# Designed miniproteins, single chains, continued (4), part 16

Each design is a single chain, and the fold is of that chain. pLDDT is the mean over its residues in the fold that is shown.

## One batch from the design tools (miniprotein)

Design m12528
Fold by ESMFold2-Fast:
Structure m12528 (fold): chain A 83 residues (1-83)
Amino acid sequence: SEKEKLIKKLQEIIKELQALKAQSTDPQVKAELDTEIQRLQETLDELQKTPNPTEKQLLLVKVQYIAASAEAYVARRRLQKAQ
């Protein structure tokens, strides 16, 4: 289902952001990533508790996932420049 696909995507991006946070040495970057991880975890928990999410609810989760993907991309690029 679309819900199950989004749950897997949220779990994967949370793991990636956690790994990026662990690899970062900048305390500001760590704090920004930590805030994003917390918000995504809350969204994941709510989605898992919602047996029949509406199309609008699923779309809003997709938008949040895209935003998180952009955050991961920026963090990864910062790490590449530090190498």
Scores: mean pLDDT 86

Design m12529
Fold by ESMFold2-Fast:
Structure m12529 (fold): chain A 92 residues (1-92)
Amino acid sequence: SLEELAEELRKIIEELKKLLPDLKKGDEKAKERFKELLGQVASILKQAVPQLPPEKQEQILQLVGEIQQALAAEDYEGVIEKLEEILEILEE
């Protein structure tokens, strides 16, 4: 269900937040774990997005683009912020 997918995303966001101190120090193991967790996020969104109204689909697509830009800039806090915005959309 959409509610179960939102709960899974919330748990992943909590794990990503725990990695932030190590990511800021350039820890390679933390970067690999962050990438693995983003792969799980992509799987969740692939299932969740088709269940949403078009307006929410457009909002999430824009946020996914912003996440890709933040990730390319190694702005891990920005990635997490955008994921929290996606979570809010899914929980409404």
Scores: mean pLDDT 89

Design m12530
Fold by ESMFold2-Fast:
Structure m12530 (fold): chain A 94 residues (1-94)
Amino acid sequence: AAAAVVARGRAVRPLWQRLAELVETDPALRAVVEELRPRFEALEAAGGSAEERAALLRELLDRLAEIAGRHEEVAAVRAALEEQAALAAELAAA
């Protein structure tokens, strides 16, 4: 359980790095990254709950929906984040 939580947190980090690389593609993506990335980093540092992680991942997915419609690279990252959100929700329910 603890190892799975740590592994999932680390899986989200490369997706944040990919979004940061794509911010020059769309100004709306930059705004999302600047608003939500510090909140994810704060949760990781503070050892936030699975429920808090699931809620924040869902907010990120909702914010990325329109941008993903315009950019295939953002759509790919959003799909990977959606998988992580599903896993986080399962962990929160357990």
Scores: mean pLDDT 73

Design m12531
Fold by ESMFold2-Fast:
Structure m12531 (fold): chain A 61 residues (1-61)
Amino acid sequence: MPDTEEQQIEALKELAETLPATVTGTIKVTTDSQKVAEAVEAAQKVLKAKGSKVVFDIVMV
């Protein structure tokens, strides 16, 4: 497997692109990586641009 951080970033991009705008709720992300946190913020921006009501809650550990 490549770096877990890189996998999480890829998964977040994929999720933001593929998640239907009809989905609502809060996705909680717990991470010790600043890059993953930045990827979550980027994904949330993409979802908002698509009209999605999904919100990410980031917890840094």
Scores: mean pLDDT 75

Design m12532
Fold by ESMFold2-Fast:
Structure m12532 (fold): chain A 70 residues (1-70)
Amino acid sequence: MAQREANRQKVMQFIDTFFALAKKYLQEVEKWPESELKELAKKRNTSLGGAMMGEAFGKAMDEVNALEAA
């Protein structure tokens, strides 16, 4: 029982950390030149917001993976 609850808490902490990092990276990506964001959206066949979210989520996952590897 304790193991299941501990694992659930660990997953919840991971989710909270990931979204905090995703918000941080979204603010950084939002500072990119609009021309670069539009080109990225075109290459990925998505909206401007979709391209921004994709980059922010990718950077957040990279940082989380780096933290787990350390």
Scores: mean pLDDT 78

Design m12533
Fold by ESMFold2-Fast:
Structure m12533 (fold): chain A 84 residues (1-84)
Amino acid sequence: AALHERILRELEEIKRLYEEGLKSKSKEEKIKKLTEAIRLAQRLIAELNAMVAAAGREPPPSVQQILAELQKIIAEAKAELEKL
């Protein structure tokens, strides 16, 4: 479905920003990319949680996996920013 393809594309973009942030040698670039990855991840989590709430049932395993991955990226990106 188009919605599922959009969610996977957004997850891939978040992962790209996170990886680029980790690899960045500039403190300013690292902050920018990791902060943007966190912002987009939080937005996607909120959107997925709203869809799950509207459906009134347990999220399917694929959605649970995406939520777990997004939460991991947020936690790891925040930890990297705290080292700066």
Scores: mean pLDDT 86

Design m12534
Fold by ESMFold2-Fast:
Structure m12534 (fold): chain A 84 residues (1-84)
Amino acid sequence: SKEHERLLLLMGVRIISLGSMRFVAERLGDADLARWLDDVIAQGRELYRQMLTASVAEARQLLDQLDQQLVEATARLNEAFARH
């Protein structure tokens, strides 16, 4: 469905955003944050794979899971900037 296609696009954009955050963490020299973001990106890719066979309702829940990780990633990146 068009709604399912939209949710897949939104998941992809979140994963790309995490990749950008990981790049910034590496440039700040925060190796621990960069490693943790690698793990979050791997989780996001797994959620994307699950979304391919999920219902629209399930796909929303999977997107919400990654959104929670993005909130934490944003907070940790802001802390890394404050330390730099």
Scores: mean pLDDT 91

Design m12535
Fold by ESMFold2-Fast:
Structure m12535 (fold): chain A 74 residues (1-74)
Amino acid sequence: SDFIDQLKNAIDLVYKYAKEKKLSVEEAEKILRQVADDFIATIKDPELRAEARKFADSYIENKVKELKEEQEKE
């Protein structure tokens, strides 16, 4: 739980940065996936690592979709 909360917070911070800097969807997705990969690499428990990966993939997919929809409206 604590690791998932930390991962979510890390993704949220990078997503905020990407929006403030008006990064492209492709650039935003790249840095979001990189921060998730770096965080997940610190997890020693294989089961927790798998859970964190599943969470990150789904969460980032939703953030990328949200960003695409926002940019298509402009």
Scores: mean pLDDT 85

Design m12536
Fold by ESMFold2-Fast:
Structure m12536 (fold): chain A 78 residues (1-78)
Amino acid sequence: GLKEKILENVPEEFKDDVKQLLDEAGDDVDKFVKLFLQLFEADPQKANKLLSAIEPYLPPEYVEALDKAIAEFIKDPS
């Protein structure tokens, strides 16, 4: 499945963070985005590195949702 595909291809250093995100979000795109934004708010540098590692393996729906949410968050972080 999606989780297995992503985990097979991410660097070892991100596997635990990615596994936690996918375990908590399941197949819920909105929940995945929310959890990622929490990571991004806490540590933008690490979150950006993690995103770069997983983005090639994410479905287009996840990529579009993340790109939109990150852009909105940067524009108006409320």
Scores: mean pLDDT 78

Design m12537
Fold by ESMFold2-Fast:
Structure m12537 (fold): chain A 88 residues (1-88)
Amino acid sequence: SMATERKLELIREALRLAAQVMSDSQPLNLDEQKAMLESMVRRLVEMDLETLERIVAALRESADKPADPEQERLVEEAIRLAEELLKG
């Protein structure tokens, strides 16, 4: 339970930061962004806490702009998927 909560928090932060990086790196349409975030969720839920911490740290070095409000909705959808996968 506590380990699951910490893992979910790190996944949440990684998804939010990744969305910011995606916005700046190249012009992806909404369907492409959604597919990328979903793919990330499936990988992140399998990682241990130390690996997630390193990913968050690396993404923080690259993300200096706030995410677009529309990307925030995609991140919320991805977080719900992560919650569902971690409950299994």
Scores: mean pLDDT 76

Design m12538
Fold by ESMFold2-Fast:
Structure m12538 (fold): chain A 65 residues (1-65)
Amino acid sequence: MEKVAVGGGETAEQAIEAARRLMEREGADLGVPARARDEEQARRNAELARRHTDAEVVGGSAESV
């Protein structure tokens, strides 16, 4: 809860940016109409990427009040 969070600012931002870039690519695929399968797959992939980013960045403390 000390300098690790402050020093991790750059790493957290890079992880979020990487996830956003991934979503931008998947976002284009989501534009394809009439295939719930494709949309569901892209959504799952995006959620997995986000969960990984959240779990990686979350070192505990924000929810440990």
Scores: mean pLDDT 52

Design m12539
Fold by ESMFold2-Fast:
Structure m12539 (fold): chain A 88 residues (1-88)
Amino acid sequence: GLVELSPEEEEKLIEEAKKLVIEELEKAGYSPELIEELRKRLEKVKTIAEMTRVLLELFKDGDRKTASLITGIMLRVIGLEIDARLRK
């Protein structure tokens, strides 16, 4: 079953999730200025819930295509958490 992550494993998961989010938005062609703002906001993020909040706040005025992309990214982040918890 799924197991609780140690603080060290949670930190690793958050860093992997941050890299995934940045990479996917860069691939989708978002501006360098938006990517830089996202990087700055993510520096203070310590949990998946905080990262979700940052993404929702930064993309609050986004269209349906942006909302779909962010949803897909968050599903992949959830996949990373499930994978990390199943490896233990």
Scores: mean pLDDT 78

Design m12540
Fold by ESMFold2-Fast:
Structure m12540 (fold): chain A 76 residues (1-76)
Amino acid sequence: MIDEEDVKRALVIIALTVAAKYSDNEEVRKHYEAALDAVAAGDYDTAIEHLKKALSLDPDNKLLQRALEIVEELKA
């Protein structure tokens, strides 16, 4: 059976993939793509850095806030 941690990682990957595809802001999209690549590689430190940068550009984005929380849980 897939582990709960693997499910959380998959959900973040799906969410960031959708966000990157439908974002019209090039800089925000670039950080989504970089965070997606980092999560896929298991590099949660780099993913957190890029999610924080994206959130600084769009602080009210609930998807970014939730993705950051899940990635921080995956690192803990």
Scores: mean pLDDT 77

Design m12541
Fold by ESMFold2-Fast:
Structure m12541 (fold): chain A 64 residues (1-64)
Amino acid sequence: SHGGLAAVGGGARGGSEAAVAGGKAGYFWEQHDEKGALEGAREAERAGGPEAGRGALFGSQMAM
């Protein structure tokens, strides 16, 4: 999560887009939709790179 946080928070614009995608992953985790959560993490990865995607998914799991 250290790297994921750095990737999400590091770039102002790109970080925000990754954070939004991470929020979607968390939303689907909350609905017990693992496939939707994985898709949201994939979007975070596309926006902020693979570390952002992993951080978003792990962050969602930590919230559960």
Scores: mean pLDDT 54

Design m12542
Fold by ESMFold2-Fast:
Structure m12542 (fold): chain A 88 residues (1-88)
Amino acid sequence: DLEEKLRAVLERAAEEARAQNTQLASGLGSASAMAAAIAQLLQKVIDNGDEEHKARAKEAFAALLEMPEEVESLSLEELLAILERLAA
């Protein structure tokens, strides 16, 4: 399921952040904190981005999450909703 896959990717990213720098880990040291940070960035793209900017952001998030097929099938708003749920 997409939400479980996203949670696993975010947990791995949080573990990498903790391993690389103890100061940075205080802000991004959990899957939920990472989801919240990504959701905030995605919301800014939705609010301020034109069609091309939104398309490029979607491609970048698909690559970042290593889920190109699943992310490409979602709207940015649907991806934001999943990330907000993971952040809660």
Scores: mean pLDDT 69

Design m12543
Fold by ESMFold2-Fast:
Structure m12543 (fold): chain A 88 residues (1-88)
Amino acid sequence: SLMEEIREIGERILALLSKHESPATVAAVRKTLEDLLNSKDPLERSMLLGSLVVHLATLIRFGNFSEEEKKELTELVDRLEELVDEIV
């Protein structure tokens, strides 16, 4: 299902972040993903997605990720945006 694929992408993002980011940072991203998936308001989902994308882009840019991990994270974020747009 669409929601199941979004959850799987979210968990892969969190797994990659957990290798290099603090538990607090990972928990903050997890909360935003959970809030996004639980939101019934299209405007709230759009705002949460925008906030999440900006946060993830910052972590990718300034984090200690390998080039391979950065590429995978970017592809996962792009796919997450596509799938969330299908809900809205």
Scores: mean pLDDT 88

Design m12544
Fold by ESMFold2-Fast:
Structure m12544 (fold): chain A 99 residues (1-99)
Amino acid sequence: MNPILLFYTHERSETLPARASVIISRFDLSPAKQALLPFLIEELLRRLRDNSDEDILAVLEATLARLVRVPDSQLSRDLVAGLIRESMAALGIKASESV
């Protein structure tokens, strides 16, 4: 399944998938890292479901910048979730609460 299609399942802006695709294309990801993109996108959208598209894109870019520096031997879903949390903390982005 195309990981960019996951953005459409979350009732987001029509421009978000295109903008995310541009960000992802800027990073030279190994096949092992590309295999984690569906999990990364789902985890990102789950954590930031009530946040703006700008927050999602900022955390996506920061997470990918961290992910490219990780050796493939250390790749795991827990590591990716950790990189999302670290990116959120570094950017001062917190999960918004929807009332």
Scores: mean pLDDT 77

Design m12545
Fold by ESMFold2-Fast:
Structure m12545 (fold): chain A 74 residues (1-74)
Amino acid sequence: SSMAEEKIKEVEELLEEVRKELEENPDMPPSVFYEKILKLSEAIKRLSEVVDEQTVNEFKKRVSDLILEYSRKR
């Protein structure tokens, strides 16, 4: 549905935003980084109401990959 597509786009845009901010500031403090992760997790929770479990798990994996990237840059 259009609403699911819009919510998917919202989560993808938030993921891309965090990635770009991390590239611009690789020394981003954990408190700042994890506030962004919380915002992503909340968006994924809202997305879970309109998409299948497979799609939700794919976004959860991408968030985990982002956390690993953050850890590697420090």
Scores: mean pLDDT 83

Design m12546
Fold by ESMFold2-Fast:
Structure m12546 (fold): chain A 99 residues (1-99)
Amino acid sequence: MEEAEERGRRATEELKELARRAAEGDRKAESELAAKLAGLEIRAIGDELEGTEEGLYAAAQDLRAVAEALRLLVELGDKSAEEPLRRVEERLREVEEEL
């Protein structure tokens, strides 16, 4: 649990920094952000499919990192992040209710 929490915190900080740079027009940061967001969502699905409490906790940490980055993008004016954010927040809520 502590490792997943620390990993999630680091991911959140990295993704938020990439989101700020992407919002400023950094195409490389935009591409890197998209790849990292997709990777975290895929990892969260794998952790949920494991069916363990540890897996659900790890999935929740990864989904929180994704949600925080998408929320920042929406706040910075990226309307295309609104639907992905809503989807991820709904999924995070479902995972947290299973914990």
Scores: mean pLDDT 81

Design m12547
Fold by ESMFold2-Fast:
Structure m12547 (fold): chain A 86 residues (1-86)
Amino acid sequence: MIEEKAELIAEIAAEVARRHGIELSEEQRERIKDAAREAYLKTEGSEDFAIRAAAAVVREIAEKVVSEEEARKIQAEIIREARKAL
C-alpha cells in the first residue's frame, strides 16, 4: 500500500517534470519516492504530507535547472495531479 502510493507519486512527479523539460534520473526518482514513503511512515499514512514531501524534493531539483517561478509551478502541478490520482 505505502510502497505502491509512493511509487505512484514518484511517477506523477516524473511526468510533470517531463512536461516542463526536466528528465528525472533514476536516483532523483528514488529520492522522491523515499521522501513520500518517509512522510507516510511519520504521519501514519497521510497522503497530503507524502505528496507535499515528494513535491518539495522535485522543487529542489528543478531550481537547479529552471527559474524559481517555474520550479514553484512544477511543485504546484505535482500536488494537484497527485491529489487527483489518490
Scores: mean pLDDT 82

Design m12548
Fold by ESMFold2-Fast:
Structure m12548 (fold): chain A 88 residues (1-88)
Amino acid sequence: SRVSLEEQLAALGPVREAELAQLREAGDEKLAELVELSARAYENYLKYLITGDKEYLEKAIELLEKLKEMYPSPALEKQIELLKEKLK
């Protein structure tokens, strides 16, 4: 099985909304904020892959930088650096 980037992008919204609803129902607002930021970053990255427009890549990096300030992670740092390399 395979999914096009457009189909993957279309599916992200409903999955994100369901996950955020569950986290907020559980009272986990901080985790919900983390999930929202990472999901929006990934959505912009997929838009970049579909369109080739570096503006979406810049938006993805901006969202990940915000996530990093709230929840530092070595994996997140590496992801940000890899995406910044694509801007060059």
Scores: mean pLDDT 79

Design m12549
Fold by ESMFold2-Fast:
Structure m12549 (fold): chain A 81 residues (1-81)
Amino acid sequence: SRAEVEAFANQALALLRDVARLSDEQLARVEALFQRMIDAGASLEEVQEVVGLLLETMSRRGADAGIAAAEARVDELLARR
């Protein structure tokens, strides 16, 4: 449901802010990304896949690279709609 997607997105943002210590600019990019997915009617599974890609890429290449990879993936998902 939309409520489950919004709850998951808010939990991911809190983790990125409080644990991963992303900057305000990086958090704004991720928030905008989640809002695009929610507005497009993305499933919980699609949001979880994007968050997984973000975290995996961030752990290997840093936060900016992780966010860029997630943004590219969302662009691909939304282009198919």
Scores: mean pLDDT 86

Design m12550
Fold by ESMFold2-Fast:
Structure m12550 (fold): chain A 98 residues (1-98)
Amino acid sequence: STVEELERLVERLLAERSYSDEEAEEVLRFLEEAKEIADKYMEKGDVEALEKELKKLVEERGLPQSWLDMLLGKRSGLPALAEAAAIARQLEERRKAE
């Protein structure tokens, strides 16, 4: 199951890695910009322009190909999806501790 694979990756990342606030904020800003691009181009139905702009964003941020694959819903994006989920969980726990 893809869900079980994702959960295993997330649990491993949470055990092995702590993300800095700066790293987490950079990822959140990336995801917000990716959402704005998706919202803009989905309204137009221009899938080719959407893919081009998302690829440009990933390249400009120096992120691995798996992050583009995650945005495009590909299985090869599972590592990036797991990392984004792990960052979100760590931020939520820090927010509760404040």
Scores: mean pLDDT 80

Design m12551
Fold by ESMFold2-Fast:
Structure m12551 (fold): chain A 89 residues (1-89)
Amino acid sequence: MSVEEVKEEISKQIKDLLSLSKLKIDSNPDQAERQFAISYTTLAITASGMVFDFELENPSYSKEEIDEIVKHANEEVKKAVDELDAYLS
């Protein structure tokens, strides 16, 4: 996969997890804070796991390419967390 394809796949999976997180919060309004904490942790772990998987599957990536993928993953997680925080407000 190209770096751009990896970045798009990360964005897609984070967006899907964000949607599922919103559904969990809506389904458990009396536990919204707990569901937010679980969703936050899941988003962070999933993004980190995807980066490690792509690094292992394509050892030809340069350090600069890996750093770009990591930066993108962190930015997508932050965006999703900020959107979840706003959704609870």
Scores: mean pLDDT 75

Design m12552
Fold by ESMFold2-Fast:
Structure m12552 (fold): chain A 68 residues (1-68)
Amino acid sequence: MSLEELFKKVETYLSKETVDDLKEVMSRMSEGQQTEILQTIVDWIETYGVEEAQEITERMIKRVREVL
């Protein structure tokens, strides 16, 4: 799946605010790192459902901001 396709899928399920925050933290990452993160989020959506994936993603964004 392409980076653009992964973003579209994540944008479909997660809130706009979370997606905007995700784009901000990923702006300094390589395309490979962005693809890995987005694939992980898609896997969370498929495994745990949208509500759990949203919360896990928000926690991940917070952690990434602390280490960058």
Scores: mean pLDDT 81

Design m12553
Fold by ESMFold2-Fast:
Parts: C-alpha cells; sequence; structure tokens
Structure m12553 (fold): chain A 98 residues (1-98)
C-alpha cells in the first residue's frame, strides 16, 4: 500500500468512526515511514509500547515526533502531517474514553 493510499484510508476510517481500523492504518503508515527512514524506528517502538500500556498521551507524543521528522525528511508535506496528527488525536482520544 502506498503512502498516499494509507493516508486516505486512515482519514476515511476516522470519518466513518472506525477508530480500530484507523489505528491499524496509522500503525501501517508509521511502519512505511520507518521503511523509508530507518532512523525513525525508535519512535515506532515507543509508539507501540505506549499503545500496549494504554498510555495514549505518550503514543500521541511519539506519533507527533515521527510526523515532524517525516516532514523534515521530505516524506510528508506539512498539510499531510497536520491532517494525520488531527486523525491520531481523534483515534487515541476515542480509545482512552472506552
Amino acid sequence: MSLPELIEKTLKAVEAGDYKLALYYLVELFSLLVSQDPSLEPLLLRFLQALAKKDYKEALKAFEEILERAVEAGLLSEEEAERLLEAAKKVLEALEKE
């Protein structure tokens, strides 16, 4: 799955209220970014560990840091990163309230 396709699928899942599917696509997106820039791997591990602990605040921080690094590396536009950050906030907030 391409990066633009994963972004669109993530956003559509959030719009549909399917937060579990949106989280799946966010993890796939993060993994794809790591495959393009392996220096991001420690942030992926931090994100996955935070999710396993249900530490959604820490998960969001790790995701925000990878988006910032991906923009700096030219892998994402600032607009794509902002849309993904807002999507991640909605997903993680919904999971925290359950």
Scores: mean pLDDT 84

Design m12554
Fold by ESMFold2-Fast:
Structure m12554 (fold): chain A 62 residues (1-62)
Amino acid sequence: ADARVEEAVRAFEREAARAPSAAEALRIGQKTLEEMADLPEEARRRLAERLWAIVNAWVARA
């Protein structure tokens, strides 16, 4: 589970960095969470928290 969370976070960071808008970054984050729906609830919660931290950093750059 943790390895999948780390890979999902790294993939999201790469895609979000290339996103043209905050809305697109949020869409990518939602898709990532949906693709990881098979993870235990705690792992999905940690993934969501890390994705939101990345999105917040992205918004701060805009």
Scores: mean pLDDT 75

Design m12555
Fold by ESMFold2-Fast:
Formats: sequence, structure tokens, C-alpha cells
Structure m12555 (fold): chain A 99 residues (1-99)
Amino acid sequence: SSSEEARKAIEETQKILDDVIAKARASGMDEVDVGMMEIALGVIKNIQKTQPLTKDLAIDNINLAINVLKHLKKVADPDLQKFIDKSIKKLEELKKKVE
């Protein structure tokens, strides 16, 4: 069902972001930059709790995740940038699958 596809997409988006944040923390990224990304993730999670489950919501969530990762990439080391690029590609494929 469309609702089930949207739910899975939202769940995978959050997992991808959590993985990137964990990798950023492990790489020694500044705690202020990591903290800002964790706050952004908290906002995304709260929005999902209060909105109806739709394909549009899933697409918006994926787009927000991609934008957050693009900002994180600007302050990331080369190894983390590579991991972020791979994560963005996964999010773009997930978006295409939901559309």
C-alpha cells in the first residue's frame, strides 16, 4: 500500500541520518556541528508524529534529510564526505522509489 511504502521510506531516511551522525561523531567532528544535526533530526522525528502518513510527507522528509547532509558535508573531512555522498545517493534512490 502507498501508506506502507511511505512509512518504510521515512524509517529508512531516519536510519540513514542516524548512521551519518554516528559516523560524524566517531570521526571527531566538532560537537557543536554534530549537535546541530541531532537537533534537526529531532525536529524531523517530531513532524512525523503530528502529520498524516503520505507520499508527500515521505518526499519532504527525504528532501530535508538530503539538505541536512549537504550542510554537514561542508564541515566534514574527506572520508566523511565520501560516506555522506553515498548516503545522499541512497536517499535519492529512496525518493525515486516513493515517487
Scores: mean pLDDT 79

Design m12556
Fold by ESMFold2-Fast:
Structure m12556 (fold): chain A 68 residues (1-68)
Amino acid sequence: GAMAEAWREVDLLFEAARIAIKELPEDTSIEEFSRAFGAAYDALTAAPPEKREEAARQAVKDVIERLK
């Protein structure tokens, strides 16, 4: 049902935040975090399950490179 779909979405959001936090430096701004978090989330939803964590991690690294 709708609640189960919502909880799956929350799990994806949590995983995206975890990956972004792990890859970003401690002095990262909220705006930089928001960009990395969004990129990780998009990668998690687009990638097949077996590659999703690698895709999300790479997406965060790509954001970091573009911020330089």
Scores: mean pLDDT 80

Design m12557
Fold by ESMFold2-Fast:
Parts: structure tokens; C-alpha cells; sequence
Structure m12557 (fold): chain A 60 residues (1-60)
């Protein structure tokens, strides 16, 4: 799926590219801070899951 392709791209990106990709993602300040902290800790898959969960809740 398109989402799976975007996940793969995110996971293959470096930290700066991952942070840059977040600029266009509509997250609240608290969720954005948590995502950034997970990325900085190398917990990239958990960061991606949080982003996807938030976006799916907003789209529902």
C-alpha cells in the first residue's frame, strides 16, 4: 500500500530527513515532541506507529 511505501522511506531515511518529513505532518505539539524524542532515541518504528495512529484518528 501507499502507507507501507511511506513507512519504508521513513525507516530508510536519516534523522534529519525524518525530522524534515514531520514538518508537513499535522500533529499537536505534545505528540510532535514525543515523536521527535522517539526518533532521537533511535526508536524510529515506535515514532512511525505513533504518527500513523494519530493520522488515522484524525482521518476517521
Amino acid sequence: SELEKLKELFLKSNELQQLAMLLDVPLDAATRREVIELIRQGRVEEALELIVRHLLEQAA
Scores: mean pLDDT 77

Design m12558
Fold by ESMFold2-Fast:
Structure m12558 (fold): chain A 85 residues (1-85)
Amino acid sequence: ATEAIAVINEALEKDNPTYRGYTIPQEIKELFIKAKNANVPNDKLNTFIQAAGEVVIEYNAGITTPEEYKKRVAALKADLENLIK
């Protein structure tokens, strides 16, 4: 894993009784690697890491519904695809 992906994984690891145990979806991780290889600026990658971490943390904490989670994951995918262009 790249250093940036490791930071995402670390941010999602919490001792929380409401924790759902989800991590960032594999397709998002694959797109992130593609963005890193496409030389997307680190500031944009860091912004993405924070947004992706928040989406999964909120879902694991039970703050968002499954429907909201799906919508947020789709938005993260679109954001990464736009960064790669």
Scores: mean pLDDT 70

Design m12559
Fold by ESMFold2-Fast:
Structure m12559 (fold): chain A 111 residues (1-111)
Amino acid sequence: DPAALARARAERERQRRLAELQEKGDEFRRFVMEVAGLTPQQIEDIFNGTASREDFIRFSAAVVEYIARTELGLSEEVAREVADVMREGLLSGDEAGGAERVRELIAEALK
């Protein structure tokens, strides 16, 4: 099944990117603490699945900003805008619309 093969490939790439983020754990953790305003305990609560929805949204937006800057090579301004759009989409419950706007911002920035 070509679709199953494509999903398996995407999952392997996702796991590789997560491992790369974990290898940069101290740098990533510091970035998330400074950008999202999260404490070390709040980050542990996120990894344990016990964090509040608000803390999870703040963490997710900071992760997107980190990836946009480090993996996609976007400017600080564009990476922050991408993260803000994602956070707004999650807070409003328009996750699909937020994802589409993030995709458009990244595509425009990479032109």
Scores: mean pLDDT 76

Design m12560
Fold by ESMFold2-Fast:
Structure m12560 (fold): chain A 69 residues (1-69)
Amino acid sequence: DAEAERLTAELAERLRAAAPEEWPELQQQGLGEAVAAGFSVEEALAIVARAMRAAGVPEDLWIDPSRLT
């Protein structure tokens, strides 16, 4: 899905440009943007997870998915 790829790429770019202490808020914002675009919570979480991997965010700094809602 081109929209999911776009959201993933935009969030990954924002994560790379940000300081690590901003990553929790950016993860929440990315989830909200994906849900607002019409994705389910499960799909939105997958978009955020892909963006974090693409940006090189260490997995120990990933927020529990249940905390992103």
Scores: mean pLDDT 77

Design m12561
Fold by ESMFold2-Fast:
Structure m12561 (fold): chain A 69 residues (1-69)
Amino acid sequence: MKMYWELHVIVERDGKLVSVTLKMVLQESGKAEVLIDHPDLPKKWMSLIEGFEALQKAYPSAALAEIKE
């Protein structure tokens, strides 16, 4: 069965806190994929590590704020 979550990550930019939404799915193959809903990043499913690396590269102060299952 396919499982789906939304994660909210708080990033700091220019002294302001901004929330970025990550959509995550666990495939029946055991593969976990994430899609970052951000205009400067491609809207495609990628591995959780790749997604976090892309987010961290764009926003070095990124922090995980909430997990929704």
Scores: mean pLDDT 64

Design m12562
Fold by ESMFold2-Fast:
Structure m12562 (fold): chain A 60 residues (1-60)
Amino acid sequence: DLEARLRAAVEAEDVAGVVALLRADPSLQALLMELLQTTAVSAEFVRAVVEALGGEVDVE
């Protein structure tokens, strides 16, 4: 289940895992946005994910 893997990757702050999952299934972007807003993750992790995805997460 890609959604369960995305949740685990966000909780682990695994940038490479999150990027790989979103490139495999871009429909996960909405779930990623929700998880980044509701999960206690570092600003550095959020920035790294946004930079790696070319701004596909719609954050600055």
Scores: mean pLDDT 75

